# Ledger of designs, part 39: designed miniproteins, single chains

Each design is a single chain, and the fold is of that chain. pLDDT is the mean over its residues in the fold that is shown.

## One batch from the design tools (miniprotein)

Design m1340
Fold by ESMFold2-Fast:
Structure m1340 (fold): chain A 65 residues (1-65)
Amino acid sequence: DVEELVEKNREFLEEVERELAAIAPPPGEPLAPRVQRVLEAQAEAAKIPDPTEAVKEFVERLKEL
């Protein structure tokens, strides 16, 4: 059921967003460059048409962060 999956994803994202809003940024490190690197890794993985290979590439790129 696609509707249930979309609803679960929304609830999960809202929960993560609330938790992130409650947490102060770590001292001495800006969150933006780290978040940007994660987004860049995700964008590069998204270029891979095979979802299994895309996930592997994303995980490998995250290990270098």
Scores: mean pLDDT 64

Design m1341
Fold by ESMFold2-Fast:
Structure m1341 (fold): chain A 73 residues (1-73)
Amino acid sequence: SSMIEELRKQAEELLKEVDELVKQGKIEEAKKILDRAIKFVKGAIEKAPEEMKPVLEEILEKLEKKKEEVEKA
């Protein structure tokens, strides 16, 4: 599905932006972006068709792991 491919790409781009903010010492900005993204993905999972849930759950895991990394930085 092209929608699944687009979701994966958007998640990768967001994670790169977060990494760049962390490198610049903008930890609070990185956290705010991650918190908004996590909230959005959680809401999307609740409303998503069954076929979309696995990819959204993968994205959520990646965002949660990045949040843990940023909180330790």
Scores: mean pLDDT 84

Design m1342
Fold by ESMFold2-Fast:
Structure m1342 (fold): chain A 75 residues (1-75)
Amino acid sequence: VEELKEMARELAEAMLEKARRYGSEEERARVEAEVEPLLEETFAALETAPPPSAEELAEIAAARERIAAFRAAEA
């Protein structure tokens, strides 16, 4: 379940970076205000979720790689 939490955190960071770089002032404020509550809610839900299967772990790893590539492209 930690891998899903890491993926959510990495996605949130990518969204914040994109909003800061390309978003309007209003869009940046909105993303910043929404990201933290969504992360907390997601983490709470994941605490009660069953552990990921091997297939799900592979999908999570692929998703994290895509997020990392997106962040690298935005840098």
Scores: mean pLDDT 71

Design m1343
Fold by ESMFold2-Fast:
Structure m1343 (fold): chain A 57 residues (1-57)
Amino acid sequence: SEKISEFVRKNKITADQAFEIYLRVFVEGESNAAVAKRLKVSVSTVSTLVRLIKEET
């Protein structure tokens, strides 16, 4: 998705980190806060990415 790719680029996260967020939240059922702590990314970044994924899938 173009919106997700643009968000990843603007927030200086890697494509691998974006994919890890997807897997941990949607496949493994981890909370946004737990994923943010593990990847050392802000909770707001994780929450926004999760929202964008839900809107496009």
Scores: mean pLDDT 78

Design m1344
Fold by ESMFold2-Fast:
Structure m1344 (fold): chain A 77 residues (1-77)
Amino acid sequence: SELEEALKKVRELLEKLGQIVDEILNAPDSKKEELRAKFDSLIQELKELMEKYNLPEEVKQFVDDLIEQAKKLIEKK
């Protein structure tokens, strides 16, 4: 179903988000701007995907919470 495919894409984007968070936390400052741009792009893709497929509110809230936690992690120095 379209919903199952959308949820698969959400999972894949969340995995990529986790990878970029880890990379940001361990990267030299010279790469920080580039990595932050990739991070912001992934968040935008997640939001657009959730809106396009009108995912359940519980899924949207869960993803939004993960995004908020990710933002807090990359701001921690």
Scores: mean pLDDT 83

Design m1345
Fold by ESMFold2-Fast:
Structure m1345 (fold): chain A 92 residues (1-92)
Amino acid sequence: SAEAELERQVAGVLMELMMLYGEKHDWTLDQVTSLFDKIYTDDPDLFQQMIDLARQMVQEVRQGADPMAVRRKALAQYDEIIDQFQKRLEQK
């Protein structure tokens, strides 16, 4: 179905952005996976916002936006979100 295809694309984009974040910051796969799990467990609302951002990326590309430009924008937003999450963890 069209809905199932959209959700598959959103999941793929979410995984791609997390992997690109890890590569950009020279993180191991274990470190990226641990961060992903920690956001999911400690801040499920933030994790949902990250999914929603991936969904917006898929929708923008479907509406004719440049895929590379949308990807760069989304990765920059993920950098900011993840950096703020990690800073909050350091503050207790």
Scores: mean pLDDT 81

Design m1346
Fold by ESMFold2-Fast:
Structure m1346 (fold): chain A 80 residues (1-80)
Amino acid sequence: SPLEKAIELLREKAEKSKNEEFSDYLKLLVEKIEEASKYYSDEEVLKALIETLETLSSFDLPEEDSKELKELIEKLKEIS
């Protein structure tokens, strides 16, 4: 499903990130998404995820993490 692909992308970005705090944040998002998917549709969860990540991208992040986040957002938009 698109949601399963989104979770895989989040896990991959968390593993590749050199910023431990950013990696931990993405791992926390995966846990929150898995919990939310019990109560909300995959489409609603994906929409909320994209909005959350776009909000995060408005913060002053390290260049590598900013690039990874933008790539993740674009991939998520393609599967939603």
Scores: mean pLDDT 80

Design m1347
Fold by ESMFold2-Fast:
Structure m1347 (fold): chain A 71 residues (1-71)
Amino acid sequence: MEEELRKALEKARTEGEVVTFEVKSEHTGKVSKLKVKMDAEGKSVLISLEVAEDPKTKEEYKKALEEEKAL
């Protein structure tokens, strides 16, 4: 997963596109969708997170994104 994420971010950086990942829990079978884009400074930016199984995780990621934008 981490290696696949790295390769997809590299592709997004070269092509300037938004990359969508689907992460499936092996235990529950729930699927989470992540959308990631590279910004102009070459930093990864998480655009959206859809978590079907855990709303707390979604809120934590949302807060982290807001804190990063405040910097």
Scores: mean pLDDT 57

Design m1348
Fold by ESMFold2-Fast:
Formats: structure tokens, sequence, C-alpha cells
Structure m1348 (fold): chain A 93 residues (1-93)
């Protein structure tokens, strides 16, 4: 699987997560994103934490742009982006 295919898969998972949990708190969203990361580590055990962090950054950037274009309020995007940022920071620690 290419890096681009992995980014696309993460975008789809994050989009579904946001759709299913539109009123999740930052902490709840963080735990949900962590589960996606754990699933990816299990499915792709050769991926480093640095590579996963890079994939999450790119996927989150693309999704945020798409959701803004779709009219999602900045307050909801801020909660989502902060939660994903918390997970990325944990991966880079």
Amino acid sequence: MTKEELVDEVVEKLRQLFKEHPDASREEMRELVKKIVEEFKKKYPDLTDEELAAILREATSRLAQELRKEGVPDEKLRVFLSAVGDVIAELEA
C-alpha cells in the first residue's frame, strides 16, 4: 500500500468518526482517534510512530479543508483538530 492510499484510508476513518460522534468532547474524540491509530498499528505493524504521525497530519489537514468547505462550524473543527493534535503529540513523544 502506498503512503497516499494510507492517507486516504485515514481520511475516510476520521470522516466517519466525525459523522458518528458530532458532539464528542475533545477528550472523547482523542480516545476515538487513539483507537483508529491502534487499529492501524495492528493492521500495518511496520509503520513507525513518526510515519503514523505524518499520515495523521496530512489526513487531518485534508479532512479539515473538506469539512470547512461543507460548512462545518469552526468551533466543532477546533475540538476535532485539537483532539487529533493531542494524539499526534503522543506519537511524537
Scores: mean pLDDT 83

Design m1349
Fold by ESMFold2-Fast:
Structure m1349 (fold): chain A 68 residues (1-68)
Amino acid sequence: SELEKIIKILKKYAEDDHRISLSQAVKALVESGFDESESRKVLLKYVDKDGYLTIEQAVEAAEELLKK
């Protein structure tokens, strides 16, 4: 499925098994075929004070982009 491909790309850019930086998550979603500006807007809802989000949160962002 499209989501499974996106998850594989997110894991490639992840810092570790749990977290990914905002900049790497944006790169992963752009590589997955999403617009950079739209990807950044969705991801900013999940990013913490250190500039990271969980892999699960990045997947939720990707699901939001797929529903549009």
Scores: mean pLDDT 84

Design m1350
Fold by ESMFold2-Fast:
Structure m1350 (fold): chain A 65 residues (1-65)
Amino acid sequence: MSDETLKAAVELAKEMLQQGYSEKEIIEELKERFGLSDVQARFAYAQAKQELLEEENKPEDPSVT
């Protein structure tokens, strides 16, 4: 529910994507870790893919931690 939780879930989803997990697998992990709903988990997954590409463009995030 919190934006902070969603952002943390996005970071986890990014790592899962690097490991080759699918959307469904990532959604399940996000729900287990952060208690996200299906809608939130799917959104976090989509955003994770976007941020993953952004990370390769820059070495560090402006909003670290």
Scores: mean pLDDT 74

Design m1351
Fold by ESMFold2-Fast:
Order: structure tokens, then C-alpha cells, then sequence
Structure m1351 (fold): chain A 99 residues (1-99)
């Protein structure tokens, strides 16, 4: 079993953050179901007036190749939802560890 920690830094209008967070949580839940992963934790941290960090943790039995597909699919959806709310994905960091 592996733990996947995704830390995504976004530039977003402050008035869109609550709607953005709800959409990202829904994407995380839908992808967890699609890939048979478990969503363990979800948090949002404000760094400044327009910069936010979303940290999401999953547990999975996926192969390394399937984890790469999961990450690529998630990154694409995060970029799309940020653009929908007039923002952008600035940085994505992924850590994979054995449990």
C-alpha cells in the first residue's frame, strides 16, 4: 500500500475560493473512486490574498504506472477547475511513500 500526498499551489480570486475548494474536493472524491484509492485528508491553506495551497492525501494499492496516470488525470482536472474560476495552477508537488 502507498500514500500519495499532493500539494498544489494556486493563484485564485479570493471571492472564488469556497466554490473552487468544493469543486476540487469533488474531483478528489471522483478520482479516488475511479482509481479505487482512499481519500484520507483534504486541506486548504491561504498563503496570501490570491495564493492558496491545497494538500490532498490518498492511500492506494495502485502500481507506479497507475499512480502516474492518476496524478496526470488529477493535474489536468486541477488546471481546468483553476481556469474555470479565473485562476491558475502555479506548482504541483507529489510525494509517494510506502505505508
Amino acid sequence: MKKITISAVFELPADKVEQFEADVRKIAEELAKKYNAKLIDFSVLKLDDNTYVVTIEFETDLSDEEINQFIADFKKKLEEVAKKYGGKLLKLTVTVSDI
Scores: mean pLDDT 87

Design m1352
Fold by ESMFold2-Fast:
Structure m1352 (fold): chain A 90 residues (1-90)
Amino acid sequence: MEEIEKEAELALILIGFAVATNAANRGYPLDVEWVRRLAERAVELAKKYPEEADILIGAFESLRDAAEKAGQTEAARVFREAIEKLKEIK
């Protein structure tokens, strides 16, 4: 049960990353509140399952780069903070 719950949460977080990356690359403004909640969910998952930290770091690095390229400074800051928190977990 717990492992299925972990896989479901990870899948939902990764889908969120794909949506955010696509939106940023298309020039759509990212909802800072939404990306902050996505980051908090990912960090909490990594606290429970530190082995997932590397995949989440990679996903956030892609999001950070997309947000920075799109000039979305606040969203990029949220992703940088999430990366630092994830690095502390692993």
Scores: mean pLDDT 82

Design m1353
Fold by ESMFold2-Fast:
Structure m1353 (fold): chain A 65 residues (1-65)
Amino acid sequence: SMAARIREEARRRIEALRARARQEAARYDALNPNGGPTYQRILDRQVQEESERITAEAERLIADL
């Protein structure tokens, strides 16, 4: 169904977002070997907020079907 495709697309976008955040965290850690958890905390919050936004957008599109 179209709804299933919209949900799958949203899920793939969220997985890509998480993968990019992990790469960014790894890059930061490599440049800052004694860095604290603050940047990871910021990335985690950004991922959570963006994931919620992506999910809300998908649900809105499905509601319009």
Scores: mean pLDDT 88

Design m1354
Fold by ESMFold2-Fast:
Structure m1354 (fold): chain A 80 residues (1-80)
Amino acid sequence: GKEFLYETMYTMAYRRLLGLGVEEEQAREAAERAAKAFVENSSKSEEEQKEAIIKALKSVPGVSEEQAEEVAEAIISSVS
């Protein structure tokens, strides 16, 4: 269900953000927003899902556009 997708995407985003050097608190907040964006846009195209995830990640201070794009790419690639 959606809860399973949320938890899976959250864990993936969180770990990747930490690996990119994002601070733990910001990584947690960004991962939460990214997971919500993925679940809310799960019926849309891969391109629309990716844009929604990037936008969600960039909404958190401390996450760069480059970091957001890398995390979004990893998420989309893992579910294709």
Scores: mean pLDDT 83

Design m1355
Fold by ESMFold2-Fast:
Structure m1355 (fold): chain A 74 residues (1-74)
Amino acid sequence: SAEGEAYRKRLLEGFRKLVESFIAADKDRLTPEQFRAILESLRKMLLSEVPEELREELDAELKKLIEEAVKEVS
């Protein structure tokens, strides 16, 4: 639905902003493994907030963002 797509996009935008803030604040304080663990915990939390039919696409997008973010702090 349009509402479901809008919700998914809002969650992705929020996650991206959170990741950017985390990198800016903690880049030199966390290992890549610690950073990945935190982001994966947040990913699981976000996936629990969406209907099953939106989870696969959201999961793929979140995994992509996490991999990009971990590379930035490595």
Scores: mean pLDDT 79

Design m1356
Fold by ESMFold2-Fast:
Structure m1356 (fold): chain A 98 residues (1-98)
Amino acid sequence: MVEIEVKVTARSDGTATVEVKGPLEVARKIAQKAAEELLKHPEVDFVTLSIKPDGTATVEAKGKDPERVADLLLEAVRNSAKELGVKIAKEERTYTEE
């Protein structure tokens, strides 16, 4: 069974990030699907995707409400994992003041 770890961080500047860690191709595919889903939301100003060769994929998005953006990122990752039959072994959520 393929497993990933997920960490979502919301920031007071309006940005939120989700980090997906697992096998490189799985993390990439989950993060790409999450980024595509976020682009459908009119409250999201931008989305960036960063992939590291160690199997860490990061999606960053910005909007007016960072907690709402974090909710959208996390839901998109959860839905993508479900569609791909991937288990989320660990899920963390944090808020930081920038």
Scores: mean pLDDT 84

Design m1357
Fold by ESMFold2-Fast:
Structure m1357 (fold): chain A 84 residues (1-84)
Amino acid sequence: MNDSEIEEFGTLAFIYGLQKRDLGEDEEKVNAEVAKYARLVDIANGNPINGQTPSSKQQEEARKLVEEKKKEIQEDIKNYMKKM
């Protein structure tokens, strides 16, 4: 996974949060999900969390999760846009 794919996921996660809030989903649940996605992006990029750099294994696992979640979020956004 390249850096541009991780950035794209971050943008998609933000849009996902906006759309879920617009649909009247529980704000606390949506905020928790978006925060979870932001954490995955940080780990995938090797960004320090509370001063600790993620291990190579944690980065690889996060990148796989980002790829899987990116596909799910893209489909959700596509379906939402079709209903507008």
Scores: mean pLDDT 73

Design m1358
Fold by ESMFold2-Fast:
Structure m1358 (fold): chain A 80 residues (1-80)
Amino acid sequence: SPLEEILRFVQKALEEIRAHPDDRERALELLGEVVQRVIDNPEVSDEDKLEIARLLQEAVLTGDYEGALERIKEIVERKL
C-alpha cells in the first residue's frame, strides 16, 4: 500500500540520518520528501497531514530532523 511505501521510506531516511548525523542538509531533504509523500497520500487524514506539516516546521526551527521523522513514523504506523 502507499502507506507501507511511506513507512519503508521513513525507515530508510532514519537509517541514513543516523549513519550521517552531521549531514543536516540531507536530513532536511529526507524529511521534506517524507512530508510530501504524506501530503500526497489520500489515505492520510487532513488532521494527520496538518500535524506532520507542523512537525516539519518545528524541525526546521529546532534542527531535530531525526525526532520529527521518528514522530512521523509513529503516526504512519498507527494508520496501518
Scores: mean pLDDT 85

Design m1359
Fold by ESMFold2-Fast:
Structure m1359 (fold): chain A 105 residues (1-105)
Amino acid sequence: MPSEEEIDRAVVALHAAVLRAIRDSIVKRTAEDPEATAKELEALSEEYDRNAELAEKQGRPVLAEGLRVLSETLRRSSELAARGDAEGVRRELEEGAERLRRIAE
């Protein structure tokens, strides 16, 4: 039977893969509509912040750390997107995905 920690690491790894998969789409949208992209990323950041707090309360520290990193990455990406900094968004999402991969190890 896999441990709860092993399952939570798998969930964090999935989020790293999702960031990698959507990165080019977010970068393109930052160039096309920076304001709408920033708003969407900020909303996602807030939702993942709430999920991280819930995971912490449930005694799931690996999941909580992963969701917190995801939330921080999305918030910083939102700030960069608001400025039309598509290159900054790309870099922030790449760094966030790498941080999530390390948590999943």
Scores: mean pLDDT 88

Design m1360
Fold by ESMFold2-Fast:
Structure m1360 (fold): chain A 65 residues (1-65)
Amino acid sequence: MEELQKAAQEVAKLFNEARDSKATPEEVKEITKKANEILKKADPRLVVEGEILDNGKLLFTLYYE
């Protein structure tokens, strides 16, 4: 409950930092791995995917397996 909220906020912060720093495709993959580690500790069914769109924007998708 509170753990899940904290994990979600921590992950959101990582993605916002990646967006602000203009992260490379490699950096986005590393951040996505770290985000998945954080989320799995709160809820093992949560998955995050990170992609760089054609226009350079970062897209992060959070879902349940």
Scores: mean pLDDT 76

Design m1361
Fold by ESMFold2-Fast:
Structure m1361 (fold): chain A 87 residues (1-87)
Amino acid sequence: MELEEKAYKLAKEALLLAHNTRSEKDREQAIKLAEEAEKLLSQIKDKMKQVEVYVKALVEAWRELGADEAKIEQAVERLRKALEAAK
């Protein structure tokens, strides 16, 4: 639904901006986008779905940055376990 799509988009934008930081302002904007994504994710009642939305954003951001698929898969698995444990 709309909430998940908005959370995904903001998380992906935050990750892309953080990786391609050109200035301190870009870094501050990336943090702001990440905070907005976190607020939307917290509104998703299903904790597993919160994790899946964030993992999807991370995967697509890394793909756009040209990361190796094997490395993406390994990092995603680590992040997913960490996010599930954090709740």
Scores: mean pLDDT 72

Design m1362
Fold by ESMFold2-Fast:
Structure m1362 (fold): chain A 59 residues (1-59)
Amino acid sequence: GELHVRVAEHDDPALYAVVREGVERGLSVAEIVELARRRTGKDVSRRAAASLARLLREA
């Protein structure tokens, strides 16, 4: 729901922005993880990206 999306945006705004862009572009979780790594330089959890992508797809 919306509350979980707001919490995710507050916890990591950069990850939220990248996952949102990936979901809008129809990217897979693996592609979203690569996009996040490319943009932030951080290794991001595939599980965290998958969970956030699911919340954004349901919103």
Scores: mean pLDDT 71

Design m1363
Fold by ESMFold2-Fast:
Structure m1363 (fold): chain A 56 residues (1-56)
Amino acid sequence: GPSVEEQMQKLLQELRDLGYEDTAKRLEEIFKTMSEEQRAQFNENLQRVVTDLRQR
């Protein structure tokens, strides 16, 4: 499957496609400050956020 970094970039692109470009920029900055374990958890949380936003 895709790497943690590839998953994050895909999810950030989905946020940009939904019109949340500023949110995507902030989340990318936060991701850079995270450990490997935190990055995996971040991607799970980001997937939930993207799913929620698609319902709106």
Scores: mean pLDDT 81

Design m1364
Fold by ESMFold2-Fast:
Structure m1364 (fold): chain A 64 residues (1-64)
Amino acid sequence: VTKEELENLIKALEYARENKDHTVFKAAVAEAVKMGVISKEEGDEYVAKEDAQGAIKKVKEKLK
């Protein structure tokens, strides 16, 4: 996973949060799980709770 891929993922999650776009949010979380940034269980929980802020924070931790 590259820094550019993580930055694009954060941008997609921030867009979904700002626009309340569930379709984009689910797609971005699925991509994060595919990239190994978030576990499937964590991704399912973020989607169920609509916790875009939590998902963004988790992805940002991988940039450190």
Scores: mean pLDDT 82

Design m1365
Fold by ESMFold2-Fast:
Structure m1365 (fold): chain A 111 residues (1-111)
Amino acid sequence: LSKTIYDSLSAEQKALVDKHEALEAAARAMPPAEVDRRLDALLKEVEDESTSLKKIYESAVEASLIARAQGRPDVIDKLGDILAEKSRKAKTLDDEIAYTLSLMGVSATKI
């Protein structure tokens, strides 16, 4: 995020950016033994039908940050496939939108 954009953010928006940067720092510092365990847990949470839409989004974004930091494009592709399938099978428009937003979050971490 550019300094100019950051400086224009509200205090609440700055807190979200700071949280995201902390997650990226944690993802980069994660020891190799923890990477596979954490990614497996996050992928299971995203796949679980009982997981809330908010938690699916949070888990998908965290998994994408870890996958990007640790050079795991296979995990990013798997997340994309899971979220796209959930979006296609969504019974309500709100659920479809939520899965699509999660997929957009995953895609944003590819760049």
Scores: mean pLDDT 73

Design m1366
Fold by ESMFold2-Fast:
Structure m1366 (fold): chain A 83 residues (1-83)
Amino acid sequence: ASGVAEGEGPAGELAKKALSELPEEAWPLATAAAGNAAGELMKLPDGETGTAVGTAGGATVTIEGTKVGDEIIGKKVEVSATA
């Protein structure tokens, strides 16, 4: 299963949209993978745009966004989870 969300806004909101395309059974691993990807982006200097990949079990999440203070402003979130 896979989901994609694009836009300009908080990465958490884009992640919710991408995860809504997945079966609920995949949500725990996809949420963990999204957290791992966001954690990698939080290591960027403030104002930097980057792409980070997080994995958890059979789930992979890719987030493209910009670090702004305590949040990530997302441009694209892609989620893939093994059935």
Scores: mean pLDDT 80

Design m1367
Fold by ESMFold2-Fast:
Structure m1367 (fold): chain A 90 residues (1-90)
Amino acid sequence: SKKEEVLKLISEIGDLIYELYEAYEDGDFEKMEEKLKEIKVLLEKIGEYRPEYAEKLKELVEKFEEGELTIEEFVEKASEILEKMTEEIV
């Protein structure tokens, strides 16, 4: 169902954000770039279902890439948005 597809995308984005955090902690900048690209692809997909939330998440990614957010701030804010999306579905 459409709800199941959105929940799966939320879960996959959350997993990629965690993997991004691990890559950051390890100083693996190549893996960070890979995970950011994967996140962006899933944000395009979730944008077909939840465009406003996708735009907010894209803005957080851009701010993190530009150094305007720390990794901790990025993870916290992104997780809050993913939780809010989940609450509106469940």
Scores: mean pLDDT 88

Design m1368
Fold by ESMFold2-Fast:
Structure m1368 (fold): chain A 100 residues (1-100)
Amino acid sequence: MSDEEIRQEAEERIREAVASKNPGHAATTLVSTVMELVSRGMVEEAREVLRRAAELLGLSPEQIERLLALFEEAVARIRAGEDEDAVYREFMLGVLEVVL
């Protein structure tokens, strides 16, 4: 798939999760999608997907800034060789706090 197709599928997945009226599912889908892209080395695409997903969720600019800050911390920690499971858990908890 092209990067554009991957982003479109991610946006559709988030939109469907939001439509379910389950904020926890929406947050989990957002985190798993973004972290999957990071694991593929697609950090810029992951950042764009996160931003667009946050907009689709109806988050404020301040909430979007907080999510982007959490994302940058997660990326830096993974690049530093920290435990990916621990980083994923902390990122998930941070996203849930912002979205819920």
Scores: mean pLDDT 79

Design m1369
Fold by ESMFold2-Fast:
Structure m1369 (fold): chain A 87 residues (1-87)
Amino acid sequence: SSLEEELRRRREEEEAIEEGRERWKELLKSKKGKEIMGEAYLGLGRMAYSVADIAERAGDLEGAEKMRELGRELEEKGRKLLEEARK
């Protein structure tokens, strides 16, 4: 049945996601994994600051403040991971 096929596909997808999650955790413990993720967080932080600048120019001061707070959080996470990767 179509329902049985959908449930089977979802189960296979969930298993693949769980396996990928375990592999990701092991990679993130590695020096290279921490470096890649640290750089990714810094990139996302820069993007959040860019969105904040757009929001401010559009008159959305509350949205700009929230995006700058997110940017600071992402930048801090990125710096911590890069610091760990240097050890």
Scores: mean pLDDT 84

Design m1370
Fold by ESMFold2-Fast:
Structure m1370 (fold): chain A 68 residues (1-68)
Amino acid sequence: MTLTETVIEIVPPETPEEEIRERAIEALKAMLASQGLEVKEVEIVDVRLTYDEERNELVAELVLRVTV
């Protein structure tokens, strides 16, 4: 079965995109495992990065496709 989920990560602006991607995948796997779902495959479909100058933070919105 295939699911599409959105994960939001708030990180320092210097955080590499690869690290943001890894964090999002691990967070989603942990969430699905807590629901009793075994994750077979994860694909990142979209990544949106927004810089918040007031907070000096990067807001990352990731869309992931998961096969369970």
Scores: mean pLDDT 83

Design m1371
Fold by ESMFold2-Fast:
Structure m1371 (fold): chain A 76 residues (1-76)
Amino acid sequence: DLEARIEELFARIARHLSPADVAALREGLRLMIERYGPEVALAYLERRLRALEGAISESELVEESQRLGAEILALE
């Protein structure tokens, strides 16, 4: 149960991170599970995923707004 949830969240987070960051997260996660247990690791992953998804979504929104502005300028 907990292991399945952790694996799913990690896979989802990995898609949003650079390869170097994924490796660092994996090592940190192993340490966190050993120190604080899987429940704390799960909570951390949930928080991290939401922060990453929010930041990425906002960044893409800003990029789209900038693109639209440039298109409006090109239209006269």
Scores: mean pLDDT 70

Design m1372
Fold by ESMFold2-Fast:
Structure m1372 (fold): chain A 94 residues (1-94)
Amino acid sequence: MYSEEELLAMAESLARMAVSMREAGESDAQILNAVRQLVREEMEYLIKNKTPAEKVRLFGEHLIELLRRELPDLPGVVAAVEEETRRALEEIEK
């Protein structure tokens, strides 16, 4: 299970991956698909490990802030993270 610092570092790593894909010439659709898949997989892991809702929210919000700053021309990646974070929080709060 992740500490707060590890969750923030994971968000930073995922944002850097998305930026690296853009630098490598990947399409917007490929970047969006990769971000959505990896965030979904990470959220599933956090749910299975009974991560507190506040830590799940912290991860999602930090990743959204990084993606808005680094990829402002790709609002779809922010929307994907918002969707997956909302779904994870709803599952945890059931």
Scores: mean pLDDT 85

Design m1373
Fold by ESMFold2-Fast:
Structure m1373 (fold): chain A 79 residues (1-79)
Amino acid sequence: SSGAATEAALRRAVEAVAGADAPLTVREALQAVGISDPFNGAAASGVQAVGDRLGEDAVLTGTELAALAGELADQGRAA
């Protein structure tokens, strides 16, 4: 699914830079995605969706951020 692909892509991108359990802001996660996978639109879009919902200064672990991004992607397709 779109959500599962977004979660997997974002989790890999963030773990490559910050680690899965390290707390980071949405802004930091967007930078991490740009460093590890600059052409991955799904991962970047997922981080932006979390930022739109919670704000760019919201703090989550990489695992939490990836899971929420996947959920938001699945919710967007339900309409």
Scores: mean pLDDT 71

Design m1374
Fold by ESMFold2-Fast:
Structure m1374 (fold): chain A 94 residues (1-94)
Amino acid sequence: SELEELAEELAEAIYSLDLEETKEKLEKFFEVAKKASELERGRAVTLLMVKLAELGVSKEGAEEIGILLRKALEEGTDPEELAEKLIKIVKEKS
């Protein structure tokens, strides 16, 4: 799935602490996610959380990132503001 591949790329960008790359991957992720089913969106967010945990983010941090992404998919958000929040969670590893 394109959305699942983007979820893994997004997880790697967030973990790298690269704000610009994270923003670009978020924009593309949201564009593809808007055309996806609810099941596909749920699977992609779960895959992102698993990938973040594999990279070394705490379970609590990965879950917080997943919650923020699900909320952003429902309500919309500024990708730069969200990217900054996601990177902060990884830095804090909470």
Scores: mean pLDDT 86

